# Designed miniproteins, single chains, continued (5): the designs that were tried, part 39

Each design is a single chain, and the fold is of that chain. pLDDT is the mean over its residues in the fold that is shown.

## One batch from the design tools (miniprotein)

Design m17329
Fold by ESMFold2-Fast:
Structure m17329 (fold): chain A 98 residues (1-98)
Amino acid sequence: SVLEEVRKKLEEAIEKLREALELEEDPEMRKRLEEAIEELKRILESIENEEEFKKILEESGGESDKSIEEILKEIADRALGTAEKVLEYLKKKVKEKE
């Protein structure tokens, strides 16, 4: 199911951002990572709420060739891709330090 795939990708993105948070030493960057994690958690919670999901569907317009499920998948794919890039960047910085 597309919604199950979206949920798993958002959960994976959150896990990767948590790993990035453990590697980050800058307090300002740590705060931004924490804020990103909380934002993704809110998106996950809204997907589980049928009322909010319906509002998103109504606001997106049912005339798009893209279903709400496709839009959510694109959001999840982008979140995961960004989280992976952030984690790889921080892993590289740690490797350069020792």
Scores: mean pLDDT 75

Design m17330
Fold by ESMFold2-Fast:
Structure m17330 (fold): chain A 61 residues (1-61)
Amino acid sequence: SLAQQVTQLTLDAAERARREGLQDAVLEESLRAADGTLVTIRIEVLADSDQLVISSERRRL
């Protein structure tokens, strides 16, 4: 369930970055799961291509 939520959040953030036309930018989003786990998603938007570099980090609070 957590993995699915992370996937959905990542896809939503990537779609938002494309929709807003962000280029050469770094976006960071975070989500707290019901069990207290904090998930941070980092998205890098490449200026000269329609590509995104996405990474995620999980930690318990």
Scores: mean pLDDT 66

Design m17331
Fold by ESMFold2-Fast:
Structure m17331 (fold): chain A 86 residues (1-86)
Amino acid sequence: MEKTIEEILEELDEMIREAEEEGNLELAEKLRELKKLIESGKLKEKAEEINRLLVELGRLAYEEGRLDLVERLEEIALKLAELIKS
């Protein structure tokens, strides 16, 4: 479980960096918000909020034409769902 959380956090850090470098500050801030929720250690308590943020992030990425980010967000969502289920 710890390894999966670390992998998610590393991917989010990379996505945040990419969004900032591309000037997509709204996407970067939403990604940071998601990262903070995951770092809180309250995945089950925050499951609904995390899912809402993932939907919002997917919409923003799609609107920016970043289909690669949509795919990466879907992978993160699947990993988080498995952690919450456990």
Scores: mean pLDDT 82

Design m17332
Fold by ESMFold2-Fast:
Structure m17332 (fold): chain A 81 residues (1-81)
Amino acid sequence: SLEEEAKEIFSEENFDKIKDFLVYNVEGVTKEKLETIPRKVLLEKLREVYIEGKKEGLDGDELLEKMGKAVLELIKEKEEE
């Protein structure tokens, strides 16, 4: 299922690799900004957006753009606290 796929990709075991991937591929995402977001919150949001994007037929760069926007929104929400 998409939910099982998302849990495998966006797992606690892969968290450091996920952070490195986001910093490298998403403009405006830094390690420092990601460290302000709790691990569980970031992983849950990434799983949610991945499932939503896949259901919409997004893949590759389009899926990455959707996920990048969601991460930037989490960072913005944390900065507004």
Scores: mean pLDDT 83

Design m17333
Fold by ESMFold2-Fast:
Structure m17333 (fold): chain A 68 residues (1-68)
Amino acid sequence: MPSEEEKVKKISDEARRELRRIPGLTDEQIESIVRTLVDFYVNKGYSEKEILELLERIVRRIRAHRAA
């Protein structure tokens, strides 16, 4: 059965995949966002669904503003 650690890895991998599709986003910016999502999941009691919804909102916002 997937452990919480395996779920964190899955969330991290999915977040990195989606964020890497955004042109002009640096690896440092991607890792910062991934760390924030993982912190919300592990330490703030967010569900996997809530984290994925946050990721979608972040991706949409970044795509609108295009971080260099």
Scores: mean pLDDT 78

Design m17334
Fold by ESMFold2-Fast:
Structure m17334 (fold): chain A 80 residues (1-80)
Amino acid sequence: DSEEDTRKAIKEVLERARRVAEEARRAGERYDPRLVELADRILEEAKKVEENPNDAEALTRMLRLTAEARAALAALRAAL
């Protein structure tokens, strides 16, 4: 069932987004407050996706912000 596969995929990306947000918040509190702001924005979009899994705009924004956070974390790790 394609609907079941879609819900499973959304759950997996949602869990990953939340893990990245937690990592960004911890790093941001220590090194860069901008990462804390980015983490909060990811969690806002993640809440929207969890409440409405068909919100393609919220899903797209969450994925974009998660990618930005991963890039920022990679750059921070390379600088340390």
Scores: mean pLDDT 84

Design m17335
Fold by ESMFold2-Fast:
Structure m17335 (fold): chain A 57 residues (1-57)
Amino acid sequence: MTPDANDPDKNAQAVRDALLRLGASEETAQATANAVKDGGPETAYVVALLAQREAER
């Protein structure tokens, strides 16, 4: 469990892919991935919660 530089990049990519699978636009998914890398996880959390609520049918 060494601190690898690929962790944040991999996490941002996973968030983008997850949002796309939930039906989010590529623009929203990409913006969230960028926010996770640079802006902090709080924005990603809010977007993820909104996407989860949208998935409620």
Scores: mean pLDDT 64

Design m17336
Fold by ESMFold2-Fast:
Structure m17336 (fold): chain A 92 residues (1-92)
Amino acid sequence: NQSALYKAIKDAVEKVGKDLNVPKGKLNKVAQAVAKAVSEQLANGKSKEEAIKVGNEVAGTVLVQENVPVTKRAPLNVAARKAITDYLNENG
C-alpha cells in the first residue's frame, strides 16, 4: 500500500529531520518519491531487496535535489531505509 508506506517513511524522516532542522516540505518530497518508487518495484514483481535498494537510491537523489546539506543526508537516508525495510518486513 503506497499510502501506508508513504506515511511510514514520512514519519521516520520527519522525526530525524526535526533534530537536523530540515524543512518538512523537503522531507515530504523524499517520502512521496520513495513510496512511489518502492511501490512501483513491488507492482512490477521485483524482490523486497531490490525495492529497498531502489527506495534508498531515490531517497539519496531527492535529498540532493532538495539541497539538503551533505552533513544531514546520511541520517535521513538511514531513517528512510529503515522505514522501508521495517514496513516491507511487516506488510510485504
Scores: mean pLDDT 87

Design m17337
Fold by ESMFold2-Fast:
Structure m17337 (fold): chain A 68 residues (1-68)
Amino acid sequence: MPAQAAVRPVGPDRLEVVAAAPSLEEAIEAGRRAVEDAGYVPTSIEILSEEEVDGLVLVRLEVGAVPA
């Protein structure tokens, strides 16, 4: 199953990212790509929550970012 991610601005230099993928590494990568696709450069990543559900890793990330 392809990785999925959603990005939402929560501050002028801060994004909230929710990502789902078969592994934690893939979920974090999907989140990073979604931030870049939204026109930002990620500068920091903090894992707010991690949950494993039926072979998928669901993560919530707080990402420090600047416009690309």
Scores: mean pLDDT 80

Design m17338
Fold by ESMFold2-Fast:
Structure m17338 (fold): chain A 62 residues (1-62)
Amino acid sequence: MLYEITTTADIVATSPTEVTAKKGATFPAQDVREVSATTLEFLGPDGHRHLIPKDKVTVKPL
């Protein structure tokens, strides 16, 4: 299923699997899942899996 992820705050990656994005950035994602209480994992448009903070994004099904 396709999703649209929108950032609600600036995010700075602290590891290679994390996302860096400015507030209001929007990008397509596939296979979005919760991997912890604070973190989502998704398949990005680059074909790689990424981690992003749950509290700094909104996820919309397309």
Scores: mean pLDDT 77

Design m17339
Fold by ESMFold2-Fast:
Structure m17339 (fold): chain A 66 residues (1-66)
Amino acid sequence: NEEVARLKKEMEEGRDALSELERQKEQIKKNAKEYSAEEMVNTLLKLDEEMAKLRLQIKELDEKIS
């Protein structure tokens, strides 16, 4: 089914995006000395928001496939 294959691909892309955001978050933590406390907090909050949205999207796609 082409639709199921498309949904699975979108879910895989979402998981890849989550992995990339997690990598960015770890890189920011590793380079904490290059950021002000405010910059770190704001950047991490934005990444957490994007990750939360992607997790919800992946769950919704999984429910459509199931």
Scores: mean pLDDT 82

Design m17340
Fold by ESMFold2-Fast:
Structure m17340 (fold): chain A 91 residues (1-91)
Amino acid sequence: SSQAIVDAVREGAKSDEERQLELIDRFEKVTKDPELARELRDLLRTADPSLRRALGAAVSGLLKAYELGLITPEQAVLSLRELLEGIRRFE
């Protein structure tokens, strides 16, 4: 039924939001920057779906780069802060 499709899409969206929050929690633990993590959580609450997806992808990419030994936690913080400044400048 059409309702089952809507419910499945809604569950997918919830899983995506939960995954994004989990990524931010991991980022906070890696970087030891609770203020940046707070800014990300607040932005996720207010951002449109496309911006939320872009932020999730950016955090995920930085965590993966750190896990692969390509960047330091400090470099991850700098990269994400530069992205957030860019977003604020054009919104």
Scores: mean pLDDT 77

Design m17341
Fold by ESMFold2-Fast:
Structure m17341 (fold): chain A 101 residues (1-101)
Amino acid sequence: DWEKELEELLEKAEEKLENAKTKKDLDEAISYVYKAMQILATHTPSPEQAERLREVLDKLIELLKKEPSVGQWELDMLEFHKKYVGPTEERNKKLIEEKNK
């Protein structure tokens, strides 16, 4: 069930990015990406699912860089999320956070 929802969210994000004409289209793609990441917060993605999400994030970041209304802060947040998708980088960040507590 969650795997099908993840696939549908990734497909919708990819469609919005491929056909993006307005900042609203990019905002909708961001919404789909965040919903996909919420699913992955409680489920371990396959390597293929993780790679597909990273590709979506890369396309989103490149399109947002071309938008004059997008601040560096928004780009930095998406770059952070892209790193979080990787199991090694996610675990490394969690270990650093635990060590600082």
Scores: mean pLDDT 71

Design m17342
Fold by ESMFold2-Fast:
Parts: structure tokens; C-alpha cells; sequence
Structure m17342 (fold): chain A 65 residues (1-65)
């Protein structure tokens, strides 16, 4: 099973949604979680949240606009 999420907004909103995706991936190891992040820049907080989500089994794709 594949769960595909698109997340965007402020850094805080992106971090919150990445943490939610991270917890979902951790709780559902049988589900392939793919997260598309749309942002204007990568802050340290967003980068750390991406690393945490990937550590918990999510695949994160970043689009900078």
C-alpha cells in the first residue's frame, strides 16, 4: 500500500506535517509513505524534520518554488 502526501505552507506547518507523516510511517511499516514538500527554502528545522521522517521509513521529495 502507498500513502502519498503533499505538504506546503510556513516552516512551522511543514515541520508539523512532516512529524505527522513520520509518526504514520513508524506506526504503519507495511505502508510506503511518500511525502512531497513544496517550499521556497529549506530551513534547518525543515531539514531536521525531513531527516526524521526518512529515518522512520518515509520517502521525502522536495520541490523549491
Amino acid sequence: MIKHLTIYGSDKKIVEQLLEASEFARANPDVKVIVDVITTSISDEVREAIQRAEANGATVNVSIS
Scores: mean pLDDT 83

Design m17343
Fold by ESMFold2-Fast:
Structure m17343 (fold): chain A 68 residues (1-68)
Amino acid sequence: ATVTLTFADRKLAESGAKFARGLFSRDLLGVEVVDEHTLRLTLATEGAARAVADGFLKNKSALAAEVA
């Protein structure tokens, strides 16, 4: 499963990557900085992907989140 997160700036995107690694280390298969505002996370399960998306949106750390 994949989560695409959109952030206001690159610093927030990089902070988001560090945060995700701490919370989802067992289910986090990959982290890719797509551009200055976009982070793509690859997760082992759809449940983990939805939890990541919900967490970032709830905390208003990300502007948008897309789960695939």
Scores: mean pLDDT 77

Design m17344
Fold by ESMFold2-Fast:
Structure m17344 (fold): chain A 80 residues (1-80)
Amino acid sequence: RTEAIARAATAAAKALLDAEPGMSLDQVNQAVKTAVDTLLAGGSVDEAAEKLRTAALNAIMSEGAAQRAADAFVEAYRKA
């Protein structure tokens, strides 16, 4: 659902900014967009989360922050 996707995107963006405040809004938006595009293309939430994790890791080089963002995305999507 569109609300579930929006909630997941918001949660992931918040998790990234909380974990790495120095991350630019463009970097946050690009990582989140990768996950949203995956869901819109018919991919699973787990596949979208993995793409978000990879994009975030490439941007901030923090495995912990990238994993927290991916976990927040999945949790928010499933609870919508």
Scores: mean pLDDT 78

Design m17345
Fold by ESMFold2-Fast:
Structure m17345 (fold): chain A 74 residues (1-74)
Amino acid sequence: SASAEVEALIAEGARALAEGERAFAAGDYETALRHYDEAIRHFQAALALDPQSVAARVGLAEARRLRAEAEAAL
């Protein structure tokens, strides 16, 4: 179902965010950036299926903020 697909995309986005945060903490900003880009893609895909998803919207905003921090650290 679309709901199950949205939930799966949000879960994949959250995993990518966690991987990015681990890379950032290790000082690997290039790897962090790749994971945050992956998170952004998953949350955008979730919003394409459910534009009203609060979880996907919040996740996308967080991923964009963290990506900007990683890019500034390069």
Scores: mean pLDDT 92

Design m17346
Fold by ESMFold2-Fast:
Structure m17346 (fold): chain A 64 residues (1-64)
Amino acid sequence: SMMEERRRALGEFLLRVVEKIEAGKLTPQEIAALKEFLSVEFGIPPEDIDVETLRELARKLLAG
């Protein structure tokens, strides 16, 4: 379905975001905005959204 395809696209997006964070390629403002977006989307406090959390979310999205 289109929603399953969009979930997979989001999972791939999150993996790319993790790579950019680990490479130091995002500004503090971009990281803060991303955490706010993901906090609203997944119901996770922004302060709990770290690289490991993003990898786990990506895994779940890519699995279905």
Scores: mean pLDDT 80

Design m17347
Fold by ESMFold2-Fast:
Structure m17347 (fold): chain A 91 residues (1-91)
Amino acid sequence: MISKKVGEMAREGVPLEELREYMKEAGVREDDIELLLSGVGMYLEQGVPEAAGYFAYGVVLASQQDDEAERLRLIGEGFTEANREVERKRA
């Protein structure tokens, strides 16, 4: 699954340029790529690669959905898990 692979790459701290190229080759839409790279960059800058992984996974999963409600649910789950990891690092 491209979502799982992108999530793992983000968690491993793969350079954002490599993430961009992988997602372009996988057919992910430009808007979804920009959202993902922005969020991943933010979480990696905060020192929480696990959060970057969950966020990236959620955004790519959502990008593959035709149903808007399911898309929003998956993005919401990605943010929830990412923020949970950020709180664990700060606690």
Scores: mean pLDDT 80

Design m17348
Fold by ESMFold2-Fast:
Structure m17348 (fold): chain A 72 residues (1-72)
Amino acid sequence: SLLEELEQKAKEFKENVEKLSLDEAIKKMEEIVKIAKELVASGASQEDIDKAKSIVKSAAELLKKKIDEVKA
């Protein structure tokens, strides 16, 4: 399912974000957002949409932390 694909991609992002270059991390975040958009477009349940929003928010917070560390 798209939700399982989103969860797997987000897990891989969380595990690898520290090892990725900033450009690679941005590209992986774009892939996560794309899957979330496809999930919403597929007519997923509100529960699945809420889970997708939570996953995207968590991934975005990790990317923000990486950007802040690069600027320091």
Scores: mean pLDDT 84

Design m17349
Fold by ESMFold2-Fast:
Structure m17349 (fold): chain A 98 residues (1-98)
Amino acid sequence: MEEKKKKLEEIIKELQRLKEEAETIDSPLAPLAVRVIQQAIETIQEVLEGKAGSLDLEITLGMARIVLGLAKMLGDEEVARVLDRAIELIDEAIELVN
């Protein structure tokens, strides 16, 4: 249990760094990427508190994939790169919670 908690805390730290990176991107989609990453951070924190589970993370993952699809359609490579990495981290969190 402590091992999973530590890994989830490390994922939160990496998501926080991605959020800060997304905030520097000059794109109309950057605020949406920031909001999705922030929601992922908050949902993982709620998982650590026993208030959320895998389904809540899967909903957040779905939203991240929608914004990624928009970024790819618009050729926004910087937002797409940040969201691809955020999606990997959310997937890792889902595997740890299951």
Scores: mean pLDDT 88

Design m17350
Fold by ESMFold2-Fast:
Structure m17350 (fold): chain A 95 residues (1-95)
Amino acid sequence: SVENLLSALQSALPGVLSASDLERLGEILEKTPGDDREKALAVLSYLYGRALRQSDLEKAIAAVNSYFGTEITLKDVEDHYYKEAVEDLKKAVFR
């Protein structure tokens, strides 16, 4: 369940995630279309945007991969984050 993943992320990242972060991560999990890989990338992309320490980001990747049964790498997360950032910039400029 979404609650199980959020609990695992809190356990992996003690004191790092705010209540607002957990609410947004829950929304991402419910609203992101596609398969488990796309949902996992959306969650990890959000956490990448939070500028976490490398060790905390690696723990988050491991926790998310364990939950979804995926093999997402840091490079996959970076690629997804920058793709989303470009789309957000296009929407801001060409609205």
Scores: mean pLDDT 83

Design m17351
Fold by ESMFold2-Fast:
Structure m17351 (fold): chain A 80 residues (1-80)
Amino acid sequence: GALTDLGKAILQGDAKTALEILKEQAEKLGLPKLADVCDKMLKDLESNKVDAIEALLEVRKLCGEEFDEVMAKMLEEFQK
């Protein structure tokens, strides 16, 4: 599931996969701020402007409320 795949990506330091999962979930939930920030961080990561840790921390810093919504929804779906 999405939560398992996200956790695996984070533990492996695969920020690209983690950001892609977060963006897809944000788009499904209608959370445009999180989707836009994830897209920006993916571009900044590709351009070597940020490292994996910086990219993930920036997403949480800029979109904490929408990030928490995505995590809560993924956890709810995991528990079903």
Scores: mean pLDDT 80

Design m17352
Fold by ESMFold2-Fast:
Structure m17352 (fold): chain A 69 residues (1-69)
Amino acid sequence: SSRLQQAGQQSLQQLQDNSNRYVDQARRQGLGDRARTQAQNLINRANSNWTGTGFRGLTLQSQQQLDLQ
């Protein structure tokens, strides 16, 4: 359904924006590996929650946008 596709696309954009904010903030503060690891864990959890909710059926392009392996 087009509505589900739009919702998925919007969620991907939100995840990307949050990811950029967290990484940029940690980097700007000059925080060490610990802070970068924390930011990465937040990104991973957000991504895992989204994919784990059963959004099966998204195209490979959507997965590529998430940089999933």
Scores: mean pLDDT 56

Design m17353
Fold by ESMFold2-Fast:
Structure m17353 (fold): chain A 97 residues (1-97)
Amino acid sequence: SMLSVEELRELLEKAKEAEKKGEREEAIRLYEEVYREVVAKERAGTATPEERELGEEAMMRLAEEKIEEAKKDPTGFTEEGIERVRESIEKLRKEKE
């Protein structure tokens, strides 16, 4: 579907509100929708400079949200556990000189 610039702006604002509320999944979904619609307009040759700016903002915020999601996924516990073990080994090494 092709959204207007006003609809894209409204959707981006809803994404920012979801982000402020800590609704990460909803924020990601809304940022993805804005970015996807702008990419579709770029492919069609109909994207305005304002729409490209909205898409760029959505992409940057989406990237940040996905990075934070990756840090907090179920595998993050394993990575943190490994790091703590490595720190403990280094402390023991330093104590034995």
Scores: mean pLDDT 74

Design m17354
Fold by ESMFold2-Fast:
Structure m17354 (fold): chain A 79 residues (1-79)
Amino acid sequence: MDEEIEKVAEEAMREIGEILRGRKLSDEQKLALVRLGKALLDGDSEKVKEYGKELSKLTGDPRIEELAKKAAEKVEKIK
């Protein structure tokens, strides 16, 4: 199960990284990204949704919240 959670986390973080590619992130945005990544690896679907929404708001990109919701759904099915 950890292997499947890691796979979901890697895919979600890769897609978010593509959205943020070439952008200079603030310390606040970097912290939100770290929190999201940790929540994904922990398999905490509730925190994934929460931190994904926060990062989306901080970056102004709604695709991040959508990706986080999809990743949270995948994590929830694994548990």
Scores: mean pLDDT 82

Design m17355
Fold by ESMFold2-Fast:
Structure m17355 (fold): chain A 117 residues (1-117)
Amino acid sequence: SLEERLAELRAYVESLPGLTPEQKEALIKAIEEVFKRVEELLAKNPDLTPEQKERVLDLVYQLVRAAIDAFARGESLEDLEAFYERLIAEVTDPRLQEILREVADFLLEKFREIKEK
């Protein structure tokens, strides 16, 4: 579920060594905002099957996890964007690809904001 994936990502961020409490708070807030955006996008696409919605949630989890790892390792947003392009290109359903593109763009924006602190 969306709630289970969000809880797992929050727990993952809290488990990471080398991040300040302020960095962890900023990451968790960004993740929560991303999942709110995902919920809104799924609500706008009521024709998606339960299996397609679960596929979106699984892929969003992968996008968010990659962003957290890139931030923790001090990796560039350019490298993260390249990873997202490769992952999204593997998606064969054009509607799912469009949703994931919107999520990826929003996620990159939120992580850019965190890096400017």
Scores: mean pLDDT 86

Design m17356
Fold by ESMFold2-Fast:
Structure m17356 (fold): chain A 95 residues (1-95)
Amino acid sequence: MKKAIDYLKEHLDKEKAIKELEEAKKEAEKNGDEKSAKALQAIIEGIKNDDLEGGIKKAAELLEVPERKILEALGAFQARESREEAEELRALVEE
């Protein structure tokens, strides 16, 4: 888990991730999914404040899911650019 978060902090394209997360937040708000919108906002704020771990933890608490599921969702955004990076992230999440 900690290694997966550290990997995301090092390899995440922050500007692209924020843009994609803001679009996902708008979609959640449009669909009336306030919990997902708040969780996405927590991750966005975590990225902006260099506190990705805190953002993931808060999003997991808001959605009532394990932090691993939030990491898998963030890995899916990263995987849009690189399958190799997605495979490395998957291995780190399993540790």
Scores: mean pLDDT 69

Design m17357
Fold by ESMFold2-Fast:
Structure m17357 (fold): chain A 65 residues (1-65)
Amino acid sequence: SRSELLEKWKEYMLEAVKAYKDKDIEKLREIRAQAQKELPPDLAAQFDITVDSIIENVEKQLKEE
């Protein structure tokens, strides 16, 4: 059901937040790729935008150090 897919999306979001705290860009890319395969196209697109923004923030933080 869509509710089950939304729970899966939330799990990916929590995993992405953890990777963000660790500044683990490779893990963020892996999570993004897995979500693209597992989520329906609309949720996958929204998740992709969110994770891309997180990766950009990590890259910015690393460049400022």
Scores: mean pLDDT 80

Design m17358
Fold by ESMFold2-Fast:
Structure m17358 (fold): chain A 60 residues (1-60)
Amino acid sequence: SKFDEVLEKGFRKIDALPSLSRADVQRLAQWVVDEADKAGLSFEQKSRLLQELMDHVRRK
């Protein structure tokens, strides 16, 4: 699904960085919003993407 594609791409972006600065997190969040909007994802799907990706960032 488009949701899974954006999620996996986001995970790869997070994992590619050895550490995440505040600026990196802000760029990631903006990228997720933009990709979700381009993919035609609903507000609920966009919120789920942000939650999943921010959880992954915190786990790092």
Scores: mean pLDDT 83

Design m17359
Fold by ESMFold2-Fast:
Structure m17359 (fold): chain A 117 residues (1-117)
Amino acid sequence: TKEALEELIEQQEANLETLKKVKEMLEAGKISAEQAHAVMLAQLDADIYMLRQLAAQTTDPKLRERLEEMIRELEELKKRIEKRFAEDPSSMPELLEETIKFLEEHIERLREMAEEA
């Protein structure tokens, strides 16, 4: 439903603000790269979980397909982040910037879906 999509958007916007704050704290030397990585993975897992819950609840097969596509994209992003961090922990600021931009694009897609609902 439109209301469920709007609630999901609000939750994902809150997660995005958390990642922006994490980036600022990492750049200020207030947290480690390992701490920033852990928070980022937890937020991606939360976003995947919320999308899976909505996909399971929807009776609209087209909406479910679009949500499942977004879930796959987030799971692929998570795997890329884990690999790149393991290879070079100093890439954490770049990984945060990439993740923030990716999530901003996902939020815009959810807004378009809410307008169609």
Scores: mean pLDDT 88

Design m17360
Fold by ESMFold2-Fast:
Structure m17360 (fold): chain A 65 residues (1-65)
Amino acid sequence: GDREEELREVLKKYGATEEEIDEAIEGLRNRDGEKVSKALEKVAKKYSDKKKQKELAEAVGEAGG
């Protein structure tokens, strides 16, 4: 669905691997918030810059809202 494509594009833009994106999408499809959160944490850990981590969190929040 459109939400899955929005989430894929956001994660891809912020350097997520296909495996990490697939984990997030699977969590979204199964309504498993913990799985989605864990996938997002893996992506966020790629950024040592806290500003970029916050920008990623905001972008994901907008895509998910």
Scores: mean pLDDT 71

Design m17361
Fold by ESMFold2-Fast:
Structure m17361 (fold): chain A 84 residues (1-84)
Amino acid sequence: MVEKAKEEAEKAVKKAAETGKEGADEAAGVLAKIANTLSAEESAEVFRHAAELLEEIAEKAEASEELKKLAERFRGYAKTMEEG
């Protein structure tokens, strides 16, 4: 279910914001597992949602370069899944 996957991704992203590099690595792992259980279209939607949330956090919190890189990476995955 895409809605539940988005909720899980959102929790991972918020944890990444609190813990920096370690949280970013953990969030990437969570989204990779989600991608393995969803269709390409559904995975693209979840990755796009996570990227948008990471970008919002980065704007507010002087977020580390790792969070910005993670957002760019997730947007890239979403695009690849849609066009793949």
Scores: mean pLDDT 74

Design m17362
Fold by ESMFold2-Fast:
Structure m17362 (fold): chain A 87 residues (1-87)
Amino acid sequence: VDSILASILAGTAVEMVGLAIEAIRQGADPEKAVEIARESVRELAERLDAARPELRTLSEEEARARAREIADEVLEETERRLRELLE
């Protein structure tokens, strides 16, 4: 489970950084965009950690799917926050 969580966290964090870079290129405040990405990575790490007891009761494939579901929810919120920053 820990290796699955670390993999999902790392992969999603890279996507969040990419979104922040694109927002900055579109005129977003760099400090605010970086802050949103950092907060989003922290929130994802906390949600994945909180889900660990549930994930340990699942198969490897089910645990990976559930972790990705959590990551997708946080990533969608990150995209929304960065979009609002451009307004």
Scores: mean pLDDT 86

Design m17363
Fold by ESMFold2-Fast:
Structure m17363 (fold): chain A 94 residues (1-94)
Amino acid sequence: MVKVELPKEIKAEPGEEVTVPATVHGDAYKVTFTLVNKETGEVLDKQTFFNVKDGETLYYTFKAPEEEGEYILTVKAYDKDGNLLDEAKTTVKV
């Protein structure tokens, strides 16, 4: 079984460069990071990693939005056939 571990919460200043560690337990073919405005649903950033191995820590780096508010970082792990293996979410507070 694949599991993605994220920090419980991220706090950032507007415009700050933020790096979020995501540790993946179990092998995943594709891991996607999606940053979304919680109130509007606007997608602000996406990043994809391939051929992720058990115990690997992925570092997702983004620039915090200038607009203060809450953003949701969603991490999804998939197999090579496109099946969702795990989904993890954390809140980014700016």
Scores: mean pLDDT 87

